# Designed miniproteins, single chains, continued (5), part 7

Each design is a single chain, and the fold is of that chain. pLDDT is the mean over its residues in the fold that is shown.

## One batch from the design tools (miniprotein)

Design m16224
Fold by ESMFold2-Fast:
Structure m16224 (fold): chain A 58 residues (1-58)
Amino acid sequence: SMADAERNVAAAERAAAEGNGAAARVAYHQSKLLGDEEAAKRAGEYAERAGAIAGEPV
């Protein structure tokens, strides 16, 4: 759902702020599984900033 997608993006943002690349990566994958392409893109940007994605999809 849209609420689940936004929660995953928020989780990725929090993980990135805390330097938790593993948590950011999990949130990104969960967003992809929900099929929300915009949310997955946003979560992926946070995962990349956390160092979980070094320029590659995870």
Scores: mean pLDDT 73

Design m16225
Fold by ESMFold2-Fast:
Structure m16225 (fold): chain A 54 residues (1-54)
Amino acid sequence: EKKKLLEEQLRLSMEILKLATKKAINGELTPEEQARLDELQKRIEELDEELKKL
């Protein structure tokens, strides 16, 4: 449902922001954290496409 997808997108966006902030402060992410950031960004794109078809 659209509302649930929007709520998931918001939560994932907040996680992305936290990782991006950590990278800015520390100058780097671990390979695991970078992979997680990439995964979250991919999921956000998938959710955006799913929302557009609803």
Scores: mean pLDDT 81

Design m16226
Fold by ESMFold2-Fast:
Structure m16226 (fold): chain A 66 residues (1-66)
Amino acid sequence: GDEAAARNLAAARQAAANGDAAGVGSAWHELKTLGLASEADADRALAAAHAGDAVGGWQLMEEATL
């Protein structure tokens, strides 16, 4: 569980650094699937990603997980 969470966080961080809002959304979906993020937190991050805010989506993930 922990290794998968760490890999998803690293992937989301890289996506945010590249301005890839869809990549941040995908990492949130994986955390939700693994039971490591709530549906409400995932929905909030996806809304930020759909608005083009890759960094905001990553920040929400960091706050929810770390």
Scores: mean pLDDT 69

Design m16227
Fold by ESMFold2-Fast:
Structure m16227 (fold): chain A 80 residues (1-80)
Amino acid sequence: GKEFAEKIAKKLREELEKAKELVKEGKYDEALFELEIALGLGRIALGVAKLINDEEGVKILEEEIERLEKEIEKLKKEKE
């Protein structure tokens, strides 16, 4: 499902932007929670893409997962 990986990647980007807005509002715990949920969804979608040999989908999902992981690490550091 090429369409599946593309739809999930878009959703991960939207959740990242939503989390950045929550951070601007000082809602760090809510932002972290939303990012961790998005990361879980991304990892499930990556597993599906690998099972169906969607090489383009794997690459796109790995890039979005890396962006989510970096934002989570940054926010955990800023919250302290």
Scores: mean pLDDT 85

Design m16228
Fold by ESMFold2-Fast:
Structure m16228 (fold): chain A 68 residues (1-68)
Amino acid sequence: MTQAITTFAQQAVSLGLLSPAEGQALIDAAAAGDWTSVLAIISKVVRRASDEQLYALHLLMERAVAEQ
């Protein structure tokens, strides 16, 4: 699922929901298998995002997961 997390991080940064540093931290945490840090950063995105942004990210993640 590393590709799905990378895609999510890039889109969250693009939407202004994560700083570039937070997006990179999410990718690094996922690559290291640090799922506690991954979940903490995703929780920040969920708290910051509008319903429309969350829906767009959800569709993007579903597409990325379905491709694998």
Scores: mean pLDDT 77

Design m16229
Fold by ESMFold2-Fast:
Structure m16229 (fold): chain A 118 residues (1-118)
Amino acid sequence: SEEERLRFIGRAVRELEDAIDARLAGKTPEEQKAILKEIYDKIYEVLVKAAEEFGMEDLVRAIREHKARLDAAIEAGQDVEDLKRSLLSFVAQALYELAKVDPEKAREVAEEILKIAS
């Protein structure tokens, strides 16, 4: 159901945020940006692979475009908190689209993403 999908996405994003915050704790802003980039590069590889498996061409394009925007935002000196917020919002959208097609695959992808961030 829509309610179950939204609850799943909410939990997955919260767990991802907590894992990222734990890895960024006590680091300098430059170290935090480097860690965040390492995390989202791997997350977007997982998301693009899943989107390709389901023939979700629009989602594949959106993932690649969002990664390019985050890379550009880091180069432009955007704050870590804004970068993190942008990443979490996009992951929520991508997991939501995947969950509409295959809820089990969306859960597997969320678990894989959490392991990357942890």
Scores: mean pLDDT 90

Design m16230
Fold by ESMFold2-Fast:
Structure m16230 (fold): chain A 80 residues (1-80)
Amino acid sequence: GAIEEAIRELEELIKEYEEDEKAASILTLTLEALKEAKRNNSIDGAIEALRGAIEELRKLGKTEAAERLEEQLRRLEEEK
């Protein structure tokens, strides 16, 4: 499902940004929020977690990471 695809994308982003402490922290917290949303069957929870991460990543200038999460956000919003 769309939440599982978003989780996989976040796991790949965490690997790519592992040496960027601030970006890795945002991505790791977002991954935990998505795992909680999956356990609770909360698509709204997943959407809110991704929106928060996108805003924080854009503030850090991590535009490519933010755009990749925006693609996952679009998929979740279409599934809702």
Scores: mean pLDDT 87

Design m16231
Fold by ESMFold2-Fast:
Structure m16231 (fold): chain A 56 residues (1-56)
Amino acid sequence: SRAEKAFKKFDLDGDGTISSDAELAKLQELLGMDLSDAQARALAAKIVEEYKAAQA
């Protein structure tokens, strides 16, 4: 799915979580979106939730 693809591309430390500002910055870049830090964090949380739901 799109959420799984996005998660894999920007999970830079390979631990299966989104945990750093560098990963959030990469997410903004990969999505081609002009996001604030708060919006990027909210989107990252949503992607993690969608990824977990897809794996259920």
Scores: mean pLDDT 59

Design m16232
Fold by ESMFold2-Fast:
Structure m16232 (fold): chain A 59 residues (1-59)
Amino acid sequence: SAEAEALELMAELQEALANDAPDAEIRELIERLRALGERHPELRARIEGAVAYAESLLA
């Protein structure tokens, strides 16, 4: 399901952030989450929250 995909990507994003993964890898995960949110607007609020947090750590 789209919700399961979102949870999987969010978990991967959290793991990447916790392990200081390269910025390129983190940005790829953010892009994939945003694309999923565009296809599934019902997930957008949760996805944007996770993305905003991740982007705050990259800045």
Scores: mean pLDDT 83

Design m16233
Fold by ESMFold2-Fast:
Structure m16233 (fold): chain A 98 residues (1-98)
Amino acid sequence: MNFTFEAVLGPGIAPSTPQELRDAWLAELEREGRDNVKVGFAASTGDVEGVLAEIEKFKEEGYDYTIGIALDAAGNPVYLKTTGDYSGSAAAHLAAVK
């Protein structure tokens, strides 16, 4: 099974929460047996515009999926944006984190 993952973390990130969400998402993608998939992940604390800019950068670079999460000051997800061909369970899992 082959897939490529690239994570870009913006300024002001809460280190624990974005990593936990990223790891959970990768576990779902692995369970679904997706191969040859490039995934761009962007997370930031309080910076929705910065997250959106990184998503656009991943799209320009030809990534198959893009995921953006903005967190509040306590590390809770307040914004989630995904684009591309969904894995299904991974997208549903991230949506449920709200």
Scores: mean pLDDT 55

Design m16234
Fold by ESMFold2-Fast:
Structure m16234 (fold): chain A 78 residues (1-78)
Amino acid sequence: SKLVAEYKELAEKANETKDIEYIIKAIEKLVEGAVSNLELHSREELAELLEEAAEKLEERGELELAEHLRKLAEELRK
């Protein structure tokens, strides 16, 4: 999905800038759109990307942000 690719680019860019608030805001907006319009296949891919991002954030000590992303991934898999 193009949306999944756009999310991946945003996540990479936000990680490079170290702007955590921007990361959260962008992810929340994408997930809101995804819940309404994404096919199951694209939702699974986005959920996997969110879980991968959460693991990276946990490695850096950003535990609350990682938990937030995992909750979003779980919602996408419903």
Scores: mean pLDDT 66

Design m16235
Fold by ESMFold2-Fast:
Structure m16235 (fold): chain A 62 residues (1-62)
Amino acid sequence: EEEKKKEAEGYRELADGARKVIDQTVADLEAQGRTDQSAAVRANGDAYVAELEKKAEEILKE
């Protein structure tokens, strides 16, 4: 039970870190006027974060 909580926390930390990197990259691209690229990074990044969050949820399945 404790190991599952730690593993889920690990995936949540990865998701949080990924969100920060994606948000920064999107903001940088938007500031440069690269809106098409920022949209692509957001779409791909959000999908990746969703996968990490889904894994954390599956681990916490009781």
Scores: mean pLDDT 81

Design m16236
Fold by ESMFold2-Fast:
Structure m16236 (fold): chain A 61 residues (1-61)
Amino acid sequence: SVEEEAARTIAQLDKIIASIEKLMPNNPQARDVIDELRQIKALIEADPSISVMEARRQLAG
């Protein structure tokens, strides 16, 4: 289902965020990337039908 695909995407985003936090814990640019990924996650949680690319598009403007 769309919800199951969104859940897998969210799980993948969580793994990426955790990896960045582990590799670059005190990097300000890494914090900006993590913040963007968390915002993408929030948009997909609100609307499971959107892709990561569409979420990024919404954040850009």
Scores: mean pLDDT 87

Design m16237
Fold by ESMFold2-Fast:
Structure m16237 (fold): chain A 80 residues (1-80)
Amino acid sequence: SLKDQIVEGLERALELVEKGDLPGALSLVYAILDTVEKSKEIPNREELVELARQAVEALEKGDRESAIEHLRKMLEVAKK
């Protein structure tokens, strides 16, 4: 399902951040954000979009700890 694809993508983004691949994580979070924004069928879409924007900002700044925090929050929301 689309929900499962978003969850899998977020789990992969977290793995990339933990490995220090911030550019890879950023590219994946952009893809997830695009998917969430284009889909009208995503529960909690507005919350996911806002958290994704915060994750993007943290990743662009190289703030690994904030990126992990926001990605974990996205994962919790996506699993609802």
Scores: mean pLDDT 84

Design m16238
Fold by ESMFold2-Fast:
Structure m16238 (fold): chain A 55 residues (1-55)
Amino acid sequence: MSLEELLKKAIEELKKITDPKVRKVNYKSFENVFGPFGGKLVTEAIKEMKKIVEK
Protein backbone atom coordinates (compact mmCIF):
# COMPACT_ATOMS: atom_id res chain seq x y z
CA MET A 1 0.00 0.00 0.00
CA SER A 2 1.35 3.40 -0.97
CA LEU A 3 1.50 6.38 1.42
CA GLU A 4 -0.83 8.27 -0.93
CA GLU A 5 -3.52 5.55 -0.70
CA LEU A 6 -3.21 5.48 3.09
CA LEU A 7 -3.58 9.28 3.31
CA LYS A 8 -6.68 9.25 1.07
CA LYS A 9 -8.31 6.64 3.31
CA ALA A 10 -7.40 8.60 6.46
CA ILE A 11 -8.84 11.83 5.01
CA GLU A 12 -12.11 10.05 4.17
CA GLU A 13 -12.41 8.69 7.73
CA LEU A 14 -11.55 12.11 9.22
CA LYS A 15 -14.30 13.78 7.15
CA LYS A 16 -16.83 11.51 8.89
CA ILE A 17 -15.76 12.68 12.37
CA THR A 18 -15.65 16.37 11.36
CA ASP A 19 -19.36 16.17 10.45
CA PRO A 20 -21.18 18.00 13.30
CA LYS A 21 -23.88 15.30 13.50
CA VAL A 22 -21.44 12.41 14.12
CA ARG A 23 -18.46 14.24 15.68
CA LYS A 24 -19.05 13.36 19.33
CA VAL A 25 -19.98 9.72 18.73
CA ASN A 26 -17.13 9.04 16.29
CA TYR A 27 -14.52 10.69 18.55
CA LYS A 28 -15.45 8.37 21.42
CA SER A 29 -15.50 5.37 19.09
CA PHE A 30 -11.96 6.10 17.86
CA GLU A 31 -10.72 6.45 21.44
CA ASN A 32 -12.30 3.08 22.33
CA VAL A 33 -10.69 1.34 19.33
CA PHE A 34 -7.19 2.89 19.49
CA GLY A 35 -7.08 3.64 23.21
CA PRO A 36 -6.16 7.01 24.80
CA PHE A 37 -3.48 7.74 22.16
CA GLY A 38 -5.97 7.18 19.34
CA GLY A 39 -7.85 10.33 20.27
CA LYS A 40 -4.65 12.39 20.12
CA LEU A 41 -3.72 11.03 16.67
CA VAL A 42 -7.18 11.84 15.30
CA THR A 43 -7.06 15.36 16.79
CA GLU A 44 -3.62 16.03 15.25
CA ALA A 45 -4.85 14.80 11.84
CA ILE A 46 -7.91 17.09 12.01
CA LYS A 47 -5.65 20.07 12.79
CA GLU A 48 -3.53 19.28 9.72
CA MET A 49 -6.66 19.02 7.55
CA LYS A 50 -7.87 22.41 8.82
CA LYS A 51 -4.52 23.97 7.88
CA ILE A 52 -4.86 22.58 4.34
CA VAL A 53 -8.44 23.88 3.99
CA GLU A 54 -7.67 27.31 5.52
CA LYS A 55 -4.72 28.04 3.23
Scores: mean pLDDT 58

Design m16239
Fold by ESMFold2-Fast:
Structure m16239 (fold): chain A 85 residues (1-85)
Amino acid sequence: DLDKKIEELKQRINLHPDDWESWYELGVVLAKQGKLEEAIEYYQKAIELNPNYWKAWKNLGEVLEKQGKLEEAKKYYEKAKELKP
């Protein structure tokens, strides 16, 4: 149940707002639900807290690509590749 996972992750973020993994995981769950704009916000927060986590850059690129923002998506994919060759 994705809704239950969202509730659990939001509670974790409330208690530990610097837990970038929880922000990232919430972005993943929201993206799977098709809530692309919300997913972007949570991935951006994960990147803010841990800019070296290449999967957050990659997944943000995937969401931007789904929105048709192909040139922007390409930049995030390139950053992800730089962080983990």
Scores: mean pLDDT 87

Design m16240
Fold by ESMFold2-Fast:
Structure m16240 (fold): chain A 60 residues (1-60)
Amino acid sequence: GPEELAKEAEDLVVRGTNTGDRADLERALELARELKRLGHEETAEKIMKGARQAMEYNGL
């Protein structure tokens, strides 16, 4: 459900931040877009912001 998707996306942002793995951060953005479609816009925006900051931090 949405809670499990949010947890997966948050875990991907943490992992991608630490490793610089672009695929993990892109997957987190995909899950955030799905959460937004399901009406969880606030959670989705927090995840998208985190993923974008992680990309910037890693020079992606």
Scores: mean pLDDT 88

Design m16241
Fold by ESMFold2-Fast:
Structure m16241 (fold): chain A 87 residues (1-87)
Amino acid sequence: SREEVLREVEEVGRGVAVALRMVDAAEAGDMDRAFAIADEAVRTLSEEALREALATLRWYIKLYKRAGKDTSALEAVLAYFEELVAR
């Protein structure tokens, strides 16, 4: 139904937005903010949105590696976020 499609789009959108905020914080060198965003995400997002956030963050790491960028900050955020989601 349209309501089911809209729900899926909204969950995907929430996950992507959270991942982008984590990327922005990590790129700015604000690791405390990146980790705080991950902590809030695990408390507030659905499982679907969390899966999308993880997928988006992994995709950004892959993209940055291909571009020759340092991914250490993003990889630290991903590791922290994965540990929180696995609880």
Scores: mean pLDDT 86

Design m16242
Fold by ESMFold2-Fast:
Structure m16242 (fold): chain A 60 residues (1-60)
Amino acid sequence: MFRRTFRFASAERAEAVAEQVRQLYPEARVTVKGNELTVETDLDVSSFIALSLRLIGESL
């Protein structure tokens, strides 16, 4: 299991990204708290790295 928390510029942005993650990875547990997005998933390392890079790009 992998768990990572990402911070975004706004709560609205965090919620929009959370919805995208839920659509792409429906098995992932996605929690939004203000402008923070926590993703918990059993994806393989490569898939989790790809997801993490995408979320980092969207937080910039």
Scores: mean pLDDT 76

Design m16243
Fold by ESMFold2-Fast:
Structure m16243 (fold): chain A 56 residues (1-56)
Amino acid sequence: MEEDVERIARALVEHRNATGEVPTLDLARKVAEELGIEFTPELEQALLDRGVVLPA
């Protein structure tokens, strides 16, 4: 799980750096799907705790 969080967080940070926009939870779900990672409530909370995604 921690490695999955890191992979998604990196993609979200790169998105923010490229676009200047803070990623949404919807974008995080799409990134997880593209990476083959199950988007669980625990994963959602971990991303929110890291501040890499906007709260719903």
Scores: mean pLDDT 77

Design m16244
Fold by ESMFold2-Fast:
Structure m16244 (fold): chain A 55 residues (1-55)
Amino acid sequence: MSPEEVLAELVRLAQEANTLPPEKREAIAEAFEKGLAEKWTVEELLRRIRELLES
C-alpha cells in the first residue's frame, strides 16, 4: 500500500475504534505494539486490526 493509503486506512480504523468497547480498543493497541516489536508489514497490521474489529 502507498503511504497515503495507509494513512487513510488508519483514519478509518480510528473512527471505527471510537465505537468499540474498551477491551477491543486495548486489543488493537496491543496489536500495534506487537506489530512494531515483530516488525510486521503495515498490511499485516491492518489485517490483524480488521480481524479484531470483526470479532
Scores: mean pLDDT 71

Design m16245
Fold by ESMFold2-Fast:
Structure m16245 (fold): chain A 57 residues (1-57)
Amino acid sequence: LEAKRRQAAFLLRAGEVAYENAEILDTIDPEMGEKARALGEEYTERGRALLEEARAA
């Protein structure tokens, strides 16, 4: 349970950082910015799923 909560927190923060990087990359290379945003979405979604699993347990 605790391991899932820690993984969820890590993924949610990684998603935030990816979104921040995406905005910076959009000014340099929009293609890379779009990829970074997609990673941010993926991390956020996985983090939320793990958090819900931890709550359901």
Scores: mean pLDDT 80

Design m16246
Fold by ESMFold2-Fast:
Structure m16246 (fold): chain A 56 residues (1-56)
Amino acid sequence: SAEELRARLAKVKSKAEALAFIGTLPLSEAQKAHLRRILDERSLEEFKKAVAALLL
């Protein structure tokens, strides 16, 4: 559910946790690659915004 996803996303506190979290998402490999690039090139906060935009 969206509420469960929002709660899980809120608990992500590091790049390592974010990378593990990406693996659990019901997204295409292209979307997952996009999220990994955001983590590498931007920030954890921008990653959380991108996840919310794709799934929430």
Scores: mean pLDDT 84

Design m16247
Fold by ESMFold2-Fast:
Structure m16247 (fold): chain A 88 residues (1-88)
Amino acid sequence: GPLTPEQAEEAFRIAKDGAEELLKKAEEYVRQGKLSEAAILGTKAMMLYLAAAVEAWLAGRPDLAQEAIDLGKEVSERVDKLIEEAKA
């Protein structure tokens, strides 16, 4: 069966912590000129949030699912912006 609401909150926290670590590493890769590697890490961070959003939705937490979707979008946009700025 789906996660409980409490388990979905825990899964969200784990996803957020993992995504923040991946974002930090992506920023390091951008500084090193490793733009493809940075893009891959940004995508992985977004996918962690997407997985957390699905679990939250199934657990009856549409509020948490929306928060995860919004954070995933923010991470993707931030990495894309850093890569664009590094290409200039």
Scores: mean pLDDT 89

Design m16248
Fold by ESMFold2-Fast:
Structure m16248 (fold): chain A 138 residues (1-138)
Amino acid sequence: TDKVTLLHYAAAYGNLDEIDKLDLSYFTQDSNGHTALHVAASAGRLDVVKYLVEKNKDEKEKLLTLQDKDGNTALHLAAKEGHLDVVKYLVDSIEDDDKKYKLLTTQDKFGKTALDLAIESGHLDVAEYLRDEIARLK
């Protein structure tokens, strides 16, 4: 109905043209604290995730670490839903190993990391990838 709602729908459906047309800050959060990146990551829209991260190259770490009202980053939502391709892209988009480790260990308001959510949701492929990355960065 409003531009924020339309941005979230475009992100969920993979409509890149509509996302670009809406001319909203990609840091814009809805009433639940979701950015377009949160919605795209939850929906497994790798093309939208790539578009949003590339468009915000100079502030991508800020976008990737932004938490919704439940404390979830886009990585938490992708891991919870089992979108391994999105998970890999989000992790690999951070070049600094200390910042990458910080993202991988960020907790939601219940103390859960993206790894914890992948395990709880039964996404063993995502859980294995995240566990191996965390171990590599120690």
Scores: mean pLDDT 84

Design m16249
Fold by ESMFold2-Fast:
Order: sequence, then C-alpha cells, then structure tokens
Structure m16249 (fold): chain A 118 residues (1-118)
Amino acid sequence: MTQLVAGSAEQYALTTRLNERVAPAITRAVNAAVEKLKAAGYSEAEAEAIAGAAVRGAVREAARRAGVPVRPDGAIAPPADEAQADAFAEALRRELERLAAMSAEEIVALAEAELARL
C-alpha cells in the first residue's frame, strides 16, 4: 500500500539521513559475514544470501529495541523524530557488533530464523 504519511518533507529528510548514516555499517557487516561464511565453505552466492538475511534480522531487532514500528510486510516504518532515529542507529550498531562476534553457524541460524518469517 502506498502510504501518503511517508511523503512529509520532515519524515523523508529523517529517513534519508538515517539511511545515509547507517548504510556504511550495514555494508561492512554484510561483507564481513560473507567472508566468514566463505571461510566456512559456503559458496559466494550462498554466503551473500545468508549474510543479507542475517543483517536484515539484526536491522529488525534494532528497530524493535528503538521502538521503530515494523510493518506486517517486515518493512521498517520511518522514525517519528530525530530521537527515535538516533535510538535506532545506536541499537543497530549494537546488533551489528553482536553479529560480528557470531560464528558462521550462528549467522546461518539467524538467517534461517529471518527467512522462516517470510
């Protein structure tokens, strides 16, 4: 469903700034997980799919911790204000740090849990 609420200039600006702020950390986390999975014997394509799912799980958990609404389709709603955007970015850093400490087997389990939700 096309939501007109996402069209407010303030919410658009907050969402854009948040995406720019967190994108480098997400990219680093995906790349690190891919290399760990490849070292564990997964193919490039399998490692990319697993790492992507695991990072999506981390993003969803960060949204839950920060009180950012997760829609029924699994998409993350725009933050209500700058304080919520800051809380989400901080929660995401913590979840990505946890992911970085995980074994390949733990990353696979996290990815399987995220994929089972679909």
Scores: mean pLDDT 77

Design m16250
Fold by ESMFold2-Fast:
Structure m16250 (fold): chain A 100 residues (1-100)
Amino acid sequence: MKVTITATVSDPGALARAVALFALAILPYAKKITVTVNGVSKEVKTPEELARFVREHARPGDTVTIEVEVPEDKAEEYAELAKKILESDPGVTRVEVKVE
C-alpha cells in the first residue's frame, strides 16, 4: 500500500528533521520512499537523503509530498505515526496523510 504525506512548509529545517525521524522508523519495511517539492521528485534511500532534499528544495509556504510504499498490514500504523510526528512539528502549518 501507499502512504502519502502532504505538508505545507513553515520551517524547512524543522520539517527535514521530522521527516527524517519518520523515515528512520519505517525504513525496515519501506519498499520505496519518494519526495516531491516544487515539481522536483527524488527516490530516497536513507533518512539523511530525505532530510537533505527537503532542506535544499523546500521554502516556507511550499508543499512537500512524501510517498511511501509499505506492506498493507503496516500502512495504517505508519499513517498514524506520520500524523503524530508532523502535526506537532513547528516545521509545518498543515499536514494531510492518505492511505491508498
Scores: mean pLDDT 84

Design m16251
Fold by ESMFold2-Fast:
Structure m16251 (fold): chain A 72 residues (1-72)
Amino acid sequence: AAARRDALGRLAISVVNNDLEGVKQAIAEARAAGATDEEIEHYGKGLLERLYQNGVITKEQYEAGLKALEAA
């Protein structure tokens, strides 16, 4: 659904901007749009790994993003 996709897109933007509250909010929005915690974690980890491997985010941003996903 568009709402789920938009929330997951905001997750990527929040990670790039080192915005941990934005990460938590994007996860909450994805969950409200019907995403399961497993789907959010799977998508979020894959996205974070891709961003890190492509040099878009730092190791600190990657680790912070993973921690935010696990805490949600």
Scores: mean pLDDT 73

Design m16252
Fold by ESMFold2-Fast:
Structure m16252 (fold): chain A 55 residues (1-55)
Amino acid sequence: SAMDLAIEIAKKILSVLPGPERVIAREVRLALEKHYGIKLPFSTALEAVRRAREL
């Protein structure tokens, strides 16, 4: 569930902002913590960005 939310947020960020995966992963992590109170490891957020790029 947290991974699915991270992928959805990553897709939204990728549609608006260009950037390296590291930057997008950081924004995904911050959004999840701020809006859902979920703390993800950076490696997990980075994986979510990579999955989001798979369409």
Scores: mean pLDDT 82

Design m16253
Fold by ESMFold2-Fast:
Formats: C-alpha cells, structure tokens, sequence
Structure m16253 (fold): chain A 97 residues (1-97)
C-alpha cells in the first residue's frame, strides 16, 4: 500500500470511532446536538479519505450509518437546519464514493 492508502485508512478508522461514539450517545439518550457534532467530525474524516483515493463499499457503509445517525438525531429533537445540511453533505459524499 502507498503512503496515501495508509493515510486514507487512518482517516476511515477515525470516522468509524466518531460514528461508534455517536451511536453510543444516541443509545444513552445523550444530547442529539452532540451526536450531530460527532457525525460532522466523521464526515470530515471520510472526505479526507475520499480525497486520498478511498472509495467503494467501506466508504458507503460509513456514510449510510452517518445518514441513519442524522435521522435518529432528528427524531430525538436535533436542529432541523443542521440535520438538512448534514444530509446534503452525506449525499454529496456518496456520489464521490
């Protein structure tokens, strides 16, 4: 693997960590705004991985989980404008994956 491939893998690992933490916070009934903040951080990591050449099933699976977290945060009372912004960003990233 190239240095860029290793770097992309690190970004995807960080995205998985943020997604996992966001899921755990939702399960505990924590603040849905904090859940959205973790999803935003995960999306930043996914975007960096895509720029480094990451694509395919692994990237799509992370983006689909992020989408589910955003929808569940919306149902828990998160700000609708923030939810819509994140949904749009996820759709854009899915087109690149």
Amino acid sequence: PSESEIEAEIHLALARMYISLARKMLEKGEDPEEVLELVEKALEQIEEAIELGAKGEEVRELLEEARRLVEEAREAGADEERVEELEERIEELLERA
Scores: mean pLDDT 88

Design m16254
Fold by ESMFold2-Fast:
Structure m16254 (fold): chain A 65 residues (1-65)
Amino acid sequence: MIEEIKKIKDPKKAIEALRNYLDTVSPEELEEVLELATELMKHPDFDVQVDAALIAIEAAVRLAA
């Protein structure tokens, strides 16, 4: 599942897929979600950066719990 999201070339579709996946993600996969969201934060599109940052924050909070 996370591997399929990594193959999505469209960053907006990748964010949508990550957001949907976050609802069902296992604790072991949260670190991979955080890493992918952090990479998407480097994208030049500001909307992509903001959405990726929100996903990264959620994943980081759940990892810290």
Scores: mean pLDDT 79

Design m16255
Fold by ESMFold2-Fast:
Structure m16255 (fold): chain A 61 residues (1-61)
Amino acid sequence: MKEAEELNKKAVEALLEGDFEKAEKLGLEAAKIYIEQGDYEGFKKASKEVAEALEKKKKEE
């Protein structure tokens, strides 16, 4: 679980930096781990966090 959480955090950081390619790669790796472990709620939460980070970047807070 920590590995998927770390990958998701790095994906969010990459999104905030504007590195969408890196964010997508890291986010997909995190999603794969969540799905393989059957943690669909973790996957859903992680996906929501990524979407919120993208919206925050657009607003520039």
Scores: mean pLDDT 76

Design m16256
Fold by ESMFold2-Fast:
Structure m16256 (fold): chain A 58 residues (1-58)
Amino acid sequence: GISDDELIELGKKIAKEKKITDPLEVLKEVAKELKKKGLIDIKVTDDGADILKALKES
């Protein structure tokens, strides 16, 4: 799976590139990127708790 450090790095990169300041929006964008890479299977419209759980299980 993906490590916590890699998740934090990806989140920071997305926040910077897309100029997102809301942590929940950053989390959704991280989830979209990981789903695109086939690392997780979630709906991007799921709430923050469901997204966070999927990321922790990656």
Scores: mean pLDDT 69

Design m16257
Fold by ESMFold2-Fast:
Structure m16257 (fold): chain A 72 residues (1-72)
Amino acid sequence: MEEERRRAREEATRIMERAVETGELSDEEARRLQRALERSSPEDVEEANERVGPRSRARADAVFAERKAASE
């Protein structure tokens, strides 16, 4: 289903963006992942999300909270 593909890619993009901002992913790794997202099946994208997801989300949330507090 197209919505399922969109959801998987959207989630992967969010995880990637957060990981780049926290420094967990390099620019080169982010580019490689973005290309993979465009070429991959929804299942492959979900697997990639699960691999990076937990660590990326925790680190991204911590960094975002700190930066937001500093900016506010």
Scores: mean pLDDT 62

Design m16258
Fold by ESMFold2-Fast:
Structure m16258 (fold): chain A 91 residues (1-91)
Amino acid sequence: ALEAAVEEARERAPELEASGDEEAAREVRLRIASAMPRSRIAEIREKLARLEADAERLLAETSDPAKRAEIEAALAEARELAEAEIAAIEA
């Protein structure tokens, strides 16, 4: 039941966004998040922590300002996406 409900909600969220029904799309996304809050949050945090560790290592190993900026931008994007997903789950 849970897996089927999550699958159905994931399929419907893009359709609702495409139709311009932003509130309905948000409700569907929140339902998906609430179905697996603890495991999903833990997974997001674990992936982010590994990505942050990799970024820190790469930044320590590179002196190229352009590459440093690229790594920092990618890390900032990953953090922003992770924070948005966690906030949606906790909402």
Scores: mean pLDDT 69

Design m16259
Fold by ESMFold2-Fast:
Structure m16259 (fold): chain A 71 residues (1-71)
Amino acid sequence: SKSEQQLDLLSELSRLAVELLRAGASPEEVRERVTRELKKRTDELGFSPEETKELLERLDTILDMIERHFA
């Protein structure tokens, strides 16, 4: 389902963010990289602009939580 694709994508990108932070990447570099990847994947999967915006907002929240945990 589309909701399963959305959850899987957010989970994959969250894991990527954690791995990059552990490898010493800056929070700014991680956010840029992961946001770019989300936009690319949503385009490839044919998500609407509204769905992409919602996923970007969810990703931002997740990245904020991850960043605070590593701070």
Scores: mean pLDDT 86

Design m16260
Fold by ESMFold2-Fast:
Structure m16260 (fold): chain A 60 residues (1-60)
Amino acid sequence: SAARELRERALEEVERLFEEDPEKAMELAERAARELEEMGDHIGAVGLRMYALALEEDKR
């Protein structure tokens, strides 16, 4: 499904980008989560936001 493909791509990009630019990675995660919500994948959107938040906390 398109939602699954978007989620997989977003997770990979967020993780890669977080090493160089955490702010841009968080922006990407929020943008992708909103698109997932519009597609009806609310669980996927929550999962993506939680993953990005966990990466931010791990950096502490």
Scores: mean pLDDT 81

Design m16261
Fold by ESMFold2-Fast:
Structure m16261 (fold): chain A 57 residues (1-57)
Amino acid sequence: VLARAVVDVPKGGPDDLALRKGDLVEVLEEVDENHVLARSLVTGEEGIVPKSALEEV
């Protein structure tokens, strides 16, 4: 699933994915009710992102 960051997301920990507003990501897996594992299409990095920071494209 493709999604776009609607806000800047800071890197809070080593498993987190940092994003800038407008970055496209591939959602790989849902990890809990509020977070997904995603891959940045900008950097190729994978990490945990809050669902509230993303909108589906």
Scores: mean pLDDT 83

